# Designed miniproteins, single chains, continued (3), part 41

Each design is a single chain, and the fold is of that chain. pLDDT is the mean over its residues in the fold that is shown.

## One batch from the design tools (miniprotein)

Design m9408
Fold by ESMFold2-Fast:
Structure m9408 (fold): chain A 87 residues (1-87)
Amino acid sequence: MEAFKLIKEAIDIYKKDKTPENVEKALSLLNEAKTVIDKEMEEVRRQIEEAEKAGAPPSQLAALRDRYRRLEEMKKRVDNLIKKIKE
């Protein structure tokens, strides 16, 4: 997952040395990760809407909603990391 790779790189850079340049680079990568997550959330939202319109089984809807929830949690973690770095 591209977002996960960006988050990991940002954390590694920030932990290596908290120079202004590394802080800026880490924040840039985290903001890029947010963009990727937002795009994936929009795609999953569309899939949920299509599945609901098609009368998909509860199991299929549950799987899509699970994926959406995991993306929401990831976005929340990225927002918390950005806030912590900006402290």
Scores: mean pLDDT 83

Design m9409
Fold by ESMFold2-Fast:
Structure m9409 (fold): chain A 83 residues (1-83)
Amino acid sequence: LSEDKIQQLINDNQQLIELLKKRKEELEKKGILSEEQRKLLDDAISSLQNGIKALENGDMVSASRYSALSTGKLIELIGIELD
């Protein structure tokens, strides 16, 4: 990957972290944030943050693993919200 493409992935992950933090804040303010939703949001944010660190270090294997973990947590979160 070029440095420009790595920087774009970092920027995209940072934007997603901010969107998830905003969603968590909105749910907390409404008093409807469940313990399960809180855990999934926190786990997704942590995986995205670890993915950014892996990208910055050129560790593409770890970056891919953290991407898969965050995606899994987001799918679980969406599943709960659709039920």
Scores: mean pLDDT 84

Design m9410
Fold by ESMFold2-Fast:
Order: C-alpha cells, then structure tokens, then sequence
Structure m9410 (fold): chain A 76 residues (1-76)
C-alpha cells in the first residue's frame, strides 16, 4: 500500500511538471491539469472510483486535497 501511494505521488508529480511546462503562460490551466494528475493517480492507488471528472479548477483542487488526505491516512 505505502509503496503504491508513493509511486502514485511520483507519477502525479511528473505529470504535474509536464502540465506546468505545457501551459507555462496559462496558470489556471496548469493548476487544473496538475490537480487532475493527482486526482487520477491517487484515486487509482487508493482504489476509489471518481463518479465524475471535476470540470473546474476549484472542484479538481478540492478532490485532490481530499484524496491526499486519504493517502496520508493510508500511510500510517
């Protein structure tokens, strides 16, 4: 479990870096794609189904934050 979550964070970080590089002049799009990377990788690592992909930056960040909280609890 711990190794799987750690690998998911590493993969999400690489995807986030790629999103920032691809959208260097669009901070909102870079932030949205970054949040989606964490949502996708952490939901898969935790075995959680996401009923709908978040359509706004606020929704994506809220969901990413909730999944990060669950990942931290799973690392205990």
Amino acid sequence: MKEKIEAAYAKANEEAAAAVAAHSEDEEKAAYETALAYVRELSEALGLEIPEEPKTLEEAEKLASELMKKAIEALK
Scores: mean pLDDT 77

Design m9411
Fold by ESMFold2-Fast:
Structure m9411 (fold): chain A 107 residues (1-107)
Amino acid sequence: MELIEKFIELLEKLLEALKNKDEEKVYEVMREIAKLLEELGEKYPELKEEFERMKKELEEMIKNKAPMEEMALFAMLLAQWLIDNLDIPEELKKKILEIAKEIYKEI
């Protein structure tokens, strides 16, 4: 679960960047999420195509300087997708959902 714990840390950093309206920091965190998607694709080869698709979509959003609201929405949708598709412990699911709710309040 190290990759999921890293995802939670990135969600917390995203929340802080959104609260501070720090666009450069939001893009920095989203680039780290793109790298994490690649690592997740290697860890879960049965889901590799889905992770590669999400990574390419995110990299295109970053390249085109998508609005902060779209970056936040991508992160929240990814959080829900991970909960629905991976066997994540209940404590980590709860933490992901709590951070996602806080992110929603900032957009």
Scores: mean pLDDT 88

Design m9412
Fold by ESMFold2-Fast:
Structure m9412 (fold): chain A 77 residues (1-77)
Amino acid sequence: DEALERAIAREAAREAVARLPEEYQEAAARLLELAATEEGGDEAHALFQSLSEEQQKLALEAAGEAQRLAAERLAAL
């Protein structure tokens, strides 16, 4: 079920972002939201390059955690 898989991925991304310090959550949430869409890849790339090194690091950590959480939940299906 592709709709369920996409819902799990979105939940995982939201949970991963919520674990970041509040000051980094907005940029990370926007990056993961854009990266999840077919049309958003270029905007996600541009946004990422505009961020500080610290914001980039935390956004990548959130993306990795989101991928891990989604993979665990999908494996349980």
Scores: mean pLDDT 78

Design m9413
Fold by ESMFold2-Fast:
Structure m9413 (fold): chain A 64 residues (1-64)
Amino acid sequence: MEEAKKIAEEIARSLGRILDGETSVEGNVVTLKALVERDGKRYEVTVKVDIETLEVLEVEVKPA
């Protein structure tokens, strides 16, 4: 579970500086919703990672 959270955080961090973040767990999926800043712009990032396989299931980025 911690491994999946770390993967999600690493992905969000690769997209920008994390200003805020919230993690939730449903079944075998960790979902990170983060607010990231890059070049003075803010983005809402959603990352989903499978807890068992550690596969990245979804990465969504939208302007905040």
Scores: mean pLDDT 82

Design m9414
Fold by ESMFold2-Fast:
Structure m9414 (fold): chain A 65 residues (1-65)
Amino acid sequence: MITDGTPEAREAVEGAIKKAEEFYKQGKKLEASRYIVAANVLAAALTPEQREELLPKIREVGKKA
């Protein structure tokens, strides 16, 4: 059975979101976009509940980058 999101997967998504925000604030739009893509890919390993919590943050940062 496919395992629901691990603590490591959640931390990786949260870290990618935070890095995207930091790079966007620095004007590094390309780097920010790369971390947003990474966050979306990593979010596939999360549970539906974890995705519901984190996807709005990914989308918000993505619109800025």
Scores: mean pLDDT 75

Design m9415
Fold by ESMFold2-Fast:
Structure m9415 (fold): chain A 62 residues (1-62)
Amino acid sequence: MVRVRIKVPAEAAGEVVNAIAEAGGRVLSVDGTTITAEVPKEAVEKLREFVEALGGTLEVIE
């Protein structure tokens, strides 16, 4: 798994949390509009596209 930091509009946060769980990841924290999670490496590209479609950003952190 890789650790990711996701920034999304507040209205989209719940949908992103559900997408992380569906991808087999886990949410570590939610801080305002910033979500930190661990996701399978193979899911990163799909999740990035989904987040960007919602007007957010996804950054891989070590």
Scores: mean pLDDT 84

Design m9416
Fold by ESMFold2-Fast:
Structure m9416 (fold): chain A 90 residues (1-90)
Amino acid sequence: SSQQIQRLQQLIDSGITFINNGDIQGGIRVVRDAARTLDQMGDTQTSQRVRDSVRRGEQRYRQGDIDEARRMISGAISVIQSTVQRRQRS
């Protein structure tokens, strides 16, 4: 639905803001919420890819590898952005 696409865009914008401010945990929370929204939209495959990236990002964050955690969470945000752009052009 258009409301779910708008929700994903808001979550993307929030995720980018958290990551740019160095709040990796904030980025992780927002990306998890986006994965849940994707599940509600029936995009289980994209949701799973996003969840896998979040799990790896959290592991890196716990190990103190902040740069790798940031890259993994940013990668998940890019996957969500590609999905939003594809759906808006349809």
Scores: mean pLDDT 86

Design m9417
Fold by ESMFold2-Fast:
Structure m9417 (fold): chain A 88 residues (1-88)
Amino acid sequence: MEAEEEALKELLAFYEELAARARQALAAGDEDELRRIIAEFYGRVAGITMADIDDLIAETDPAEARAKEQELLEKLKPFVELLRELKA
């Protein structure tokens, strides 16, 4: 358990750094940096690709968009549940 907690802390620190970079890039209007940050984030978390994100953004049908969002959330669910339990 302790070794798994250390790995999770390192992962959280990585995402906190990405969040800080994202805020700076958003304030600067740096879309290229935002795309790099998104790719780094999803590539590390669940193997979610830019194609998955582009498909979601391009979807104009609200019902289909919700279905795609749910699939992405299902890929992230194990990480979200771990974070929720640790924060509680």
Scores: mean pLDDT 64

Design m9418
Fold by ESMFold2-Fast:
Order: sequence, then C-alpha cells, then structure tokens
Structure m9418 (fold): chain A 83 residues (1-83)
Amino acid sequence: MVSEEELNREVDIALYEIQAAISKIDAERYVKKGDYENAAKSYRDMAESYEKAAQLATGEERQHFLDASEKYRKKAEELEKKA
C-alpha cells in the first residue's frame, strides 16, 4: 500500500519529470531556430530537473534519472560550442 510519504515523493518526482519535458520542448524549439545559447540553457535546465528527480528516486529509477541528467548535460555542452 502506498504511504503518504511515498506518494508525496512520487508526486515530486513526477513534477521534476514534467519540468524536464517542458525544458526539452523549449530546447528543441531553440535548436530549430538556430538559437544554440538558449537551447543549451534549456538542456541544462532539463539535466538539473533529472538530477533533482534522482535525489528522490531509488535503485534503477535513480540510475535512469542520473543517466538522463548526464546525457542532456553533454548535449548542452555540445550546443554551447556552437554558440
């Protein structure tokens, strides 16, 4: 049975995932416009949201969020080189 503490943690994780999804949409729009500076910033915001989700998650889910954070941080670094 899901505890209140577990449910609250799951809600916070979901909110960070939503924030990451919003940042992804922004990043993709900026890339299409050739605005690599703002695209990189949006990918860094996405990576930060996944890192915060990882702090609340455990086991395989935590590793998934950490891997996602690293992936999008590297993507931001690639775009910063083009700006």
Scores: mean pLDDT 86

Design m9419
Fold by ESMFold2-Fast:
Structure m9419 (fold): chain A 102 residues (1-102)
Amino acid sequence: MAEELGEEAERLAREMGVDPEGAELIGKAVEYLMAGDVEKALEYARKAHASPNPVAHVLGDLIINTYEVLKARAPADRSEKEVAQEAAELVLRMLREAAEAV
């Protein structure tokens, strides 16, 4: 499940013009968010943000900001894993909409 969503995110990133290396970083970030491993997810998102590819840079930033906004707005009873999974689902939805709009 988490791996399948990561593979979908990587494919959508490539469809938006991200290079294979940058797309793999985006895919891994979404995979680890869905798995609830926020530390690894943000590490991969930061690597994408540091990419020389402008679309990878924007998508890495999108993943980081989506998680941080949801975390800041989450009720005190929401687990980090639940926030991470919601962020992964929202990012994937945004990637699907962006890819279809082209």
Scores: mean pLDDT 84

Design m9420
Fold by ESMFold2-Fast:
Structure m9420 (fold): chain A 96 residues (1-96)
Amino acid sequence: MKKYKEFLEKYKDYSFEELLKLTEEIIEKLDLSEEIKEFLIEYARNKISLKGSLAKLNERLLFLSSDSPEAIKFREELEKAKSLEELTEILVKPWV
């Protein structure tokens, strides 16, 4: 888990609550439907208990905020999710 340590170093000065708030702010700014944004917020609040996992989600969401073809494709894939379970399956796949 080499990337996990890198995320912990980058976000070491953030509390879990501060990082969660930052995550929710990033989600609100994404070019996604309100339903998918609600699933992402629910995922961050209820499915993530480790600061490193939350930091990893933050990095992925920042990538999704870009106008890259890959980021656009992942936003389109997320829009196909009909449940929190389907969204979770998409989020655990490698994106880069």
Scores: mean pLDDT 76

Design m9421
Fold by ESMFold2-Fast:
Structure m9421 (fold): chain A 81 residues (1-81)
Amino acid sequence: SLEKRIEELVKEAVKEIQRIMAGKDVDEAVKKLKEIFEELKKLGALEEIDRLRGVADLVYAVTKNPELKKVADYLDELIRS
């Protein structure tokens, strides 16, 4: 179902955010996140994109990891476009 696909994409996005937080394969994790976000947008999952932006912003605020700021900014751009 559409709902199940959205849930799977959100789950994968959280895993990639965790990889960035761990400093593992950061460039690949960011690339994978962008692919996931583009698919979420195609599926009309704007609420889920907004929630993931909130997660990335919160994690950035706590960790000061600039890659998470880039992720949050990209998600904000997707919502606006």
Scores: mean pLDDT 83

Design m9422
Fold by ESMFold2-Fast:
Structure m9422 (fold): chain A 77 residues (1-77)
Amino acid sequence: MKKISPEELDIHALETMALGEIAMAKVALERGDVESAQEAIERLKKILERMTEAGAPDEVIEQLKKDIEELEKAVKA
C-alpha cells in the first residue's frame, strides 16, 4: 500500500491544488473560456475525491463541494 508519511502534507497539498484550480476556473470564466473552466472543474472533482480519501475535515470538503457546484452552475448556466 502507498504510505502517507505526513497527514498535513497530503491534505495541505490537495488544498493548494484545489485553490489553484478554482482560481484558474474563475479566470477562464471571466475570459469566456468555458472549455478551460470545465477542465479545471474536472480536476477539482478528482481533488475532492482524494481529499475525502485522505480524511480531510468536513469543513474543507463541504467548502470545496460548494466551490465546484458554483463553478459548474456558471459554466452550464
Scores: mean pLDDT 78

Design m9423
Fold by ESMFold2-Fast:
Structure m9423 (fold): chain A 62 residues (1-62)
Amino acid sequence: MTDAQIEALAEKLGVSAETVRGLIAAKEAGDDVAARVGLAEIARISGLSVEEVAALLEEYGV
């Protein structure tokens, strides 16, 4: 994933690019707990459901 894709996704979700990078790093490390917490926080901030955030992440290749 490129920095431009991370920034575009972060803007669409209303979160910082660092928040998106943190979620990607947690998933790559296999830290399922940190990944779930990050996903739930993004959902709360964006006003979307956890399922809608997950679908957007999949669209961007996360």
Scores: mean pLDDT 79

Design m9424
Fold by ESMFold2-Fast:
Structure m9424 (fold): chain A 85 residues (1-85)
Amino acid sequence: SDVEADLATLREIAADPEKKAETLQGLDELKKRIEAMDAPQDLKDEAIRLIDEFKAALEAGDAEAATEALQRLKEVFREILAAQL
């Protein structure tokens, strides 16, 4: 399951200060890329909100909450991709 694989990965990231810092930096860069995208504003706003939830969960060491946010973020990215096709 995608969810089980993501949970396992996020548990490793949450437990490793270096991986966590790199992931948080990557998420900040991703937010900037989303803001620059030619996509519906509501989907961009939703993606940014979910990235903020994902960052907060990782900072708290909550791998379950981080996994939930990541799954929702993947759904929004699929919608953004579909809107560009």
Scores: mean pLDDT 86

Design m9425
Fold by ESMFold2-Fast:
Structure m9425 (fold): chain A 90 residues (1-90)
Amino acid sequence: KIEDLELVYDLTEKLLKRIKREVEEGTFDAKEAAEQLREAADFAKSLGDDEVAELLEKAKEAVEKGDIEAALELIEKAAEYARSKIKELE
């Protein structure tokens, strides 16, 4: 449903903005970010958004490896995918 995809998109966008802010402020906690990405991936999977879930899981792996640039790119891709699916259902 569109409403489920909108929830996934909103959650992914908020997570992206928060991680960007925390990195800029020097308050970034990799353990917390990885846990939040895992929760977001599980949520997307529970709604049947397997592609978004896979991208968020890869972002978690990137965070755990210290590759924040790759993690942010993957979160952006997850948000774009959710937005694209919303447009298809409109």
Scores: mean pLDDT 82

Design m9426
Fold by ESMFold2-Fast:
Structure m9426 (fold): chain A 99 residues (1-99)
Amino acid sequence: SSKKLEELEKLAKELEELLKNKDYEGIKKLVEENGLEELLLVQLIAEVYKQKNYDLLKFIKEHAEKLGYERVAEIAELLLNGDVEGAKALARELHLEHL
């Protein structure tokens, strides 16, 4: 449990730095190589949407679908369709928006 938490914190910091630098190719590699947890994917989706990178948002949606994270993929699809309130409602229902 503690080791998994340390790994998640490290991945979260790496994602934050890549997002700050708009290193979208680095983000794609990190997503593909690490099979990110649902929480980190939702946080990544929200920040990618704020940066208006819809191509990367679609990539993350497809990755979430491949990993079986159906609800994360649904959140991404709602954002791709401009349904921000629907995406927030779904994230809140899943207790993912609180993190």
Scores: mean pLDDT 78

Design m9427
Fold by ESMFold2-Fast:
Structure m9427 (fold): chain A 60 residues (1-60)
Amino acid sequence: PVYKAVTPAMLAGLSVEEAVRLWLRLNPEVRYPNKGAATHIARLLGTSPRAVFRAARRLR
């Protein structure tokens, strides 16, 4: 399935964990962001995909 993307405006002022939580809320059938979603969130926040995956694990 095509996942719903987050925008820079939606992520403004959010932590990596808050951004991952927002993405998961937009994609409720998924418990973990895929590599594409993690890379996209990382680019918007100025962080690494590794940081996004670490945040996703903490939210479980």
Scores: mean pLDDT 76

Design m9428
Fold by ESMFold2-Fast:
Structure m9428 (fold): chain A 57 residues (1-57)
Amino acid sequence: MARFRRERRRRLKEVERRIREARQESDVSKSTARVIIAVGDRVDMDFEEARLRRLLE
């Protein structure tokens, strides 16, 4: 459990920071960030996938 809080917090800061710049370009990134935080292990994959999907849209 403690590991969850630490991991989530750390990744949340990273995702939020990256989402900030993407947030200015796409609304999708904002919504995706919320979901990514929940998965944890797929944070990197989902984050990049959301970015790619946005380009395809």
Scores: mean pLDDT 55

Design m9429
Fold by ESMFold2-Fast:
Structure m9429 (fold): chain A 75 residues (1-75)
Amino acid sequence: STNEEQIQTLEAQREQLLALMTSLNAPQDLQDAVQDAVDIMIDAIRNNRALSDEEKAAVQAAQQALGDFVNQVLA
């Protein structure tokens, strides 16, 4: 797949995640963190670069927080 196809997939996933978070009344900080994580990944793809250690930590933190939130709502 091209970088453009990967970016389009991530943008579609962002819209789906935002819709899900909004429907579940997720905190704004969580919505912002998840969107920032997707933006970091898209920027890395556009520039053909690896994520920095700080960016990796931010993406992992956002994924963990989203997972924790979804588990709390579904429990």
Scores: mean pLDDT 86

Design m9430
Fold by ESMFold2-Fast:
Structure m9430 (fold): chain A 118 residues (1-118)
Amino acid sequence: MIRARARVVGAGATTATVEVTLEGFGEIVSSTSEAIGDAPATGTADGAASRVIATFAGLAAGRGAAVRTTVTGSDGRELTVVVAAHLFGDGTIGAGALVLGPDGEVVGSGEDGAAATG
């Protein structure tokens, strides 16, 4: 069973950086990332830390912000990690992560939030 830990590690007025640790997955040996939605976003992975990183810019009410990252483990397992960020009307940022197996089954999830600054 994979356990996802999502953390908002940086937040601005319209920006966020979210890290998702894949506990129980092990080393990530390759990754590919795609932005999903209308807000600019990028994704990357830290293989040794078993961590997916998503960076969001241009967060606004009603604007979708998500990154899909496909990761391959040292054992040949593939997972898809979808990280989404949302700017709430009170100036807080929420982030969520969904981890999908090769057939699209949910194998993990996580969430976090932070106050937007500046």
Scores: mean pLDDT 78

Design m9431
Fold by ESMFold2-Fast:
Structure m9431 (fold): chain A 115 residues (1-115)
Amino acid sequence: SELETKKINAVFMAKLYIKQLEDLRKELEEAKTGSPEEQAAVMERAKAFIESVLENMLYFAKELNLPQEIIDWLEKKAAEIRSELDAAKTPDEVLKVIDRTIELLKEFINKVLES
């Protein structure tokens, strides 16, 4: 069905985002031994990617017509992560937000599969 295809696509995209965030996590860990300019560049790319991931997760939740309680949960968690992201000024703080976003994506996958 169309809904089943959308669920498969949402789970596939969430898994792809986890892989890309894990790769960014490794890149940012390596950048910690580099220049301040290199650190800033990787942090900026990570922040931009996390924001894109949060927007896309919310888009998929609405497209799948997930229960309102799940959409509200996702919006609240996205707002918390955005707040942490805005406050993050060091590589270690951005790494923490990457880990939080990976956790949210894993929870999102479970909620999609249970819907």
Scores: mean pLDDT 89

Design m9432
Fold by ESMFold2-Fast:
Structure m9432 (fold): chain A 86 residues (1-86)
Amino acid sequence: ELEDRLKSYEIGLLLSELSKRLPVEALFHIERALNVLKKEGRLDEALEIAQRLVEGTPLDEIIEWAKERGVPEEAIEHLQRAKEAA
């Protein structure tokens, strides 16, 4: 679907911007979290996490938001590892 492809492209651009601001280890874990969401077809949540990170929202707040939204535990674990690596 064109919409899903455009969202995936936008997530890629946001990850590229984050690569200038975050340690490589933290970025790696963020990419893994977003890939879990992409596999589950949860592109809107993946995009929102990437946007919030670029805007400077603390990972703690993003993790709590994701838990409230019912994001898969596998993705939450990757975000927690990103926080530890940041």
Scores: mean pLDDT 85

Design m9433
Fold by ESMFold2-Fast:
Structure m9433 (fold): chain A 70 residues (1-70)
Amino acid sequence: SEEEILKEFETLAEDALEKLSDPSVSEERKEEIKKLFLEEYDEILSKLSEAAQKKLEELKEKYLAKMEAV
């Protein structure tokens, strides 16, 4: 369901954020993690309803801001 997709995306975003805050992770790997997060967002965005797309955009913006603050 769309709610399951949104929850899975949020879980992926939390995992990405945790890895980005880990000093043992290389800068190259951190850039890869950010890229994969944005690619996942782009891939699923077009497959969702307008209401779910808005929720996905809000989640993406929230987590991207947190990732840039690390």
Scores: mean pLDDT 82

Design m9434
Fold by ESMFold2-Fast:
Structure m9434 (fold): chain A 117 residues (1-117)
Amino acid sequence: DELIKKAIELIKQEKFYQAYYILKKYLEGKEVTEEDLESLKEKDEELKELIENAGMYRIKGAVFKKPEYIEKADEAEKFVLEILKLLEELVKKGKISKEEFEEVKKYLLSRLVDIPV
């Protein structure tokens, strides 16, 4: 289960798209190569920006009534929820503990609302 450990480590490093890809392919019973992960670095940077700034986009969209910021915040939330669904399936399959899942869930949800003070 080195791939699952790698995916959780990537989440903690804010490499969310690579983590998502690994978890999805693992659950589909498909192989993941280093070449696959390398090809995802651009999407990784895009998703990191969206998740890192999700709380700020949510506030700006609400305060300034800009739908484009709300759309960015919603996209970030959708990806985080998808990662959480994949991790929950791994708990059901006995591949990660419930305690580890709750820790990662808390981290991911905190990133969506992480606003400096």
Scores: mean pLDDT 83

Design m9435
Fold by ESMFold2-Fast:
Structure m9435 (fold): chain A 66 residues (1-66)
Amino acid sequence: SMKEEVEEFRKLIANGALGMAVVIALGKQNKLTPEQQKLVDEAKAKLQSALDAMDQDILRMLQAMR
């Protein structure tokens, strides 16, 4: 079903977010250069925007079922 496809896509995004969480943790330990930290911050913001957009699409789908 479409809901199962969205859930599998969400799992793929979550697996990518785990990789980003490791890189962010390295940044908090001062293991990144300032240039690397900037790229991490930009990537984190883009990932958050993508997750927020996906949550809105799921909410719209749930509302359409009522």
Scores: mean pLDDT 68

Design m9436
Fold by ESMFold2-Fast:
Structure m9436 (fold): chain A 79 residues (1-79)
Amino acid sequence: VVLTAKSELANELAEALESGDEEKAENLLKQIEVLSKSADAEEVSTARTALQIAQLLIYKLKNENLKQRVNKLLKELDA
């Protein structure tokens, strides 16, 4: 169940990035940002997984703002 939930969020972000749906990608990144700042280690882990997948796909969009946002959130998680 937990593994399925993590995969679903990551998959939805991947689909938005591959389809060029920047608005959907932005909304998903806002949700991921909230999870990344949670006190719950499981929510932080979910956010990290989704962001790592996004980092691999973000180069397809060539959208510099979304790329910078993904990289910033990953750096903040590792700090």
Scores: mean pLDDT 72

Design m9437
Fold by ESMFold2-Fast:
Structure m9437 (fold): chain A 81 residues (1-81)
Amino acid sequence: DTLEELKKALEEVKKLVEEGRLEEALLQLDSILQGLKDTKAPKEIIDAVEKAKEAVEEGDAEEALKYLEEAIKKLDELIEE
């Protein structure tokens, strides 16, 4: 997967979390984490996505959205420059 594809996938996960579709969000987050590791994404982005996954597992949608937004922003910055 490209970094652009991974960013789009994270935006879709954000939508799933906002809609309360947490089981689907978890499955997509596992796939995204593997893609980020395969593309050698910065540890900071990987850590943000891992924290988002932990928040989803705990049912904390507010924390999950914060970490997802952080990961998306950092990934967007990486893609641009």
Scores: mean pLDDT 83

Design m9438
Fold by ESMFold2-Fast:
Structure m9438 (fold): chain A 73 residues (1-73)
Amino acid sequence: AAPAVVDVPGGGIFGPDTTLEEVAKHVANIILQHEGLPPLPEDATLEELRARLSPEGQAKFDQALKGLEGIAA
C-alpha cells in the first residue's frame, strides 16, 4: 500500500484525521523551507510562523490559509 500518513517536519503527508491548523503549519514550514529558513517547532503559533516569513512568504501563507478554509467549508 502507498504510504499516506505521518507529519514530517519541513514536509510530509497527512491522514484524514489531520486538523486544519496542522495542515496550515505544514504549509507554512514548506514556505519557510523555500525561503531558506528553518521550520518552527510545533508549539509555535501560526502568527509566529507568519512573522518569520518574508512579505512575499506571508502573502503565500495567507493564500494557502484561504484555500484550506475554502476546502474545509
Scores: mean pLDDT 64

Design m9439
Fold by ESMFold2-Fast:
Structure m9439 (fold): chain A 83 residues (1-83)
Amino acid sequence: DGELREKAANYLTAAGVQIVAAETLKELGYPKEVIEDALKAARGNLEKARELASKISDPEVRQETLAAVDRLEARVDELEKEF
């Protein structure tokens, strides 16, 4: 479980960085295509985080990690609604 937690956390961190990058690019007036590429990368990392999180044996850690994925997915969905 330690490696699954660490890998899931790494994918969540990568997704978070990509979401912040997308928000920054939007604020700076970058083209929609550039912002969508960043959000697509974030979604890919969230998909990997969810896959790994679902394999965590500890139900409390699994639930917490999946909740983090859900929170970031909601943030990506909200950003996509603005384009």
Scores: mean pLDDT 86

Design m9440
Fold by ESMFold2-Fast:
Structure m9440 (fold): chain A 64 residues (1-64)
Amino acid sequence: MLSPLEQALERVRRHVRELFGDSPAAEEMIRNLERHMRYLVTEQGVPPEEAADRIITALDRLAS
């Protein structure tokens, strides 16, 4: 079973690929978002599910 953080990261990876497809640019975006999410969870104390929700909301605004 995946940890809450790994579940949240997988949710963000899936959402990026749904919005932007499977490209080198999308994979670079995923790497940057994973780094940012790990920072929010480990350094800022944000719950993993909340960090994922915040990132997904921002991605939806960029894609609209």
Scores: mean pLDDT 83

Design m9441
Fold by ESMFold2-Fast:
Parts: structure tokens; C-alpha cells; sequence
Structure m9441 (fold): chain A 81 residues (1-81)
């Protein structure tokens, strides 16, 4: 799981570097689900930070559905702390 999360973070950073904000958003949702599922407060905090970055990217992409999904995921992650 840690190796999988690390690879997803690498893909997320690559998507952001390329300006592929929709792909970065999709990756952030997947990573956050994995991090929150661990129940580790440090990992949940990492998910919150990443979701916040992805939310900004989704707004720039103009994808209202992904914005709504990211906001819901962010609210859930905060509630898990």
C-alpha cells in the first residue's frame, strides 16, 4: 500500500507539472481515499493538504463535478481527524 501511494503521488506531481489538472484531481481523489482508510492522523493530514491543492486545480479545469467530489472528500477527511 505505501509503495502504491508513493507511485500515485509521483503521478499526481507529474500531472500538476504538465498542467493536467483533471488528471491531478482524479489521482488526488484516489490517494486521499487510501490515506484516509489507514486511520493514521498524519496520513489524513497529508490527504487534506493534497485535496486542497487538487480542489484549486479542479476549479481551474472548470470541472464542477470533480470540484464537488473533492469538496466531499475533503469534508470527510477533516471529519476523520
Amino acid sequence: MDEEIKKLFEKFREALKEGNWKEATELALRISELLVSTGDPTRIESAIIMLSVALTAARKAGDDELVARLQAALDRAVAAL
Scores: mean pLDDT 80

Design m9442
Fold by ESMFold2-Fast:
Structure m9442 (fold): chain A 60 residues (1-60)
Amino acid sequence: MKVTIEVTVTKDDGTKERFTYEVELPDDEDAALRAAGEIARELQEKYGGPVVARITREPV
């Protein structure tokens, strides 16, 4: 399953930065949530601001 994980970070000065990751995952929906959670956590630790993660599944 092809999954796009889009993470938006809001920095202390109010600027927003968007990171997009494309991953191929097995038929485990929890794997996408886990991957998005890890990416969001790393970005929040790095930038210190609120993080919003969006998961999009594209039908092939």
Scores: mean pLDDT 74

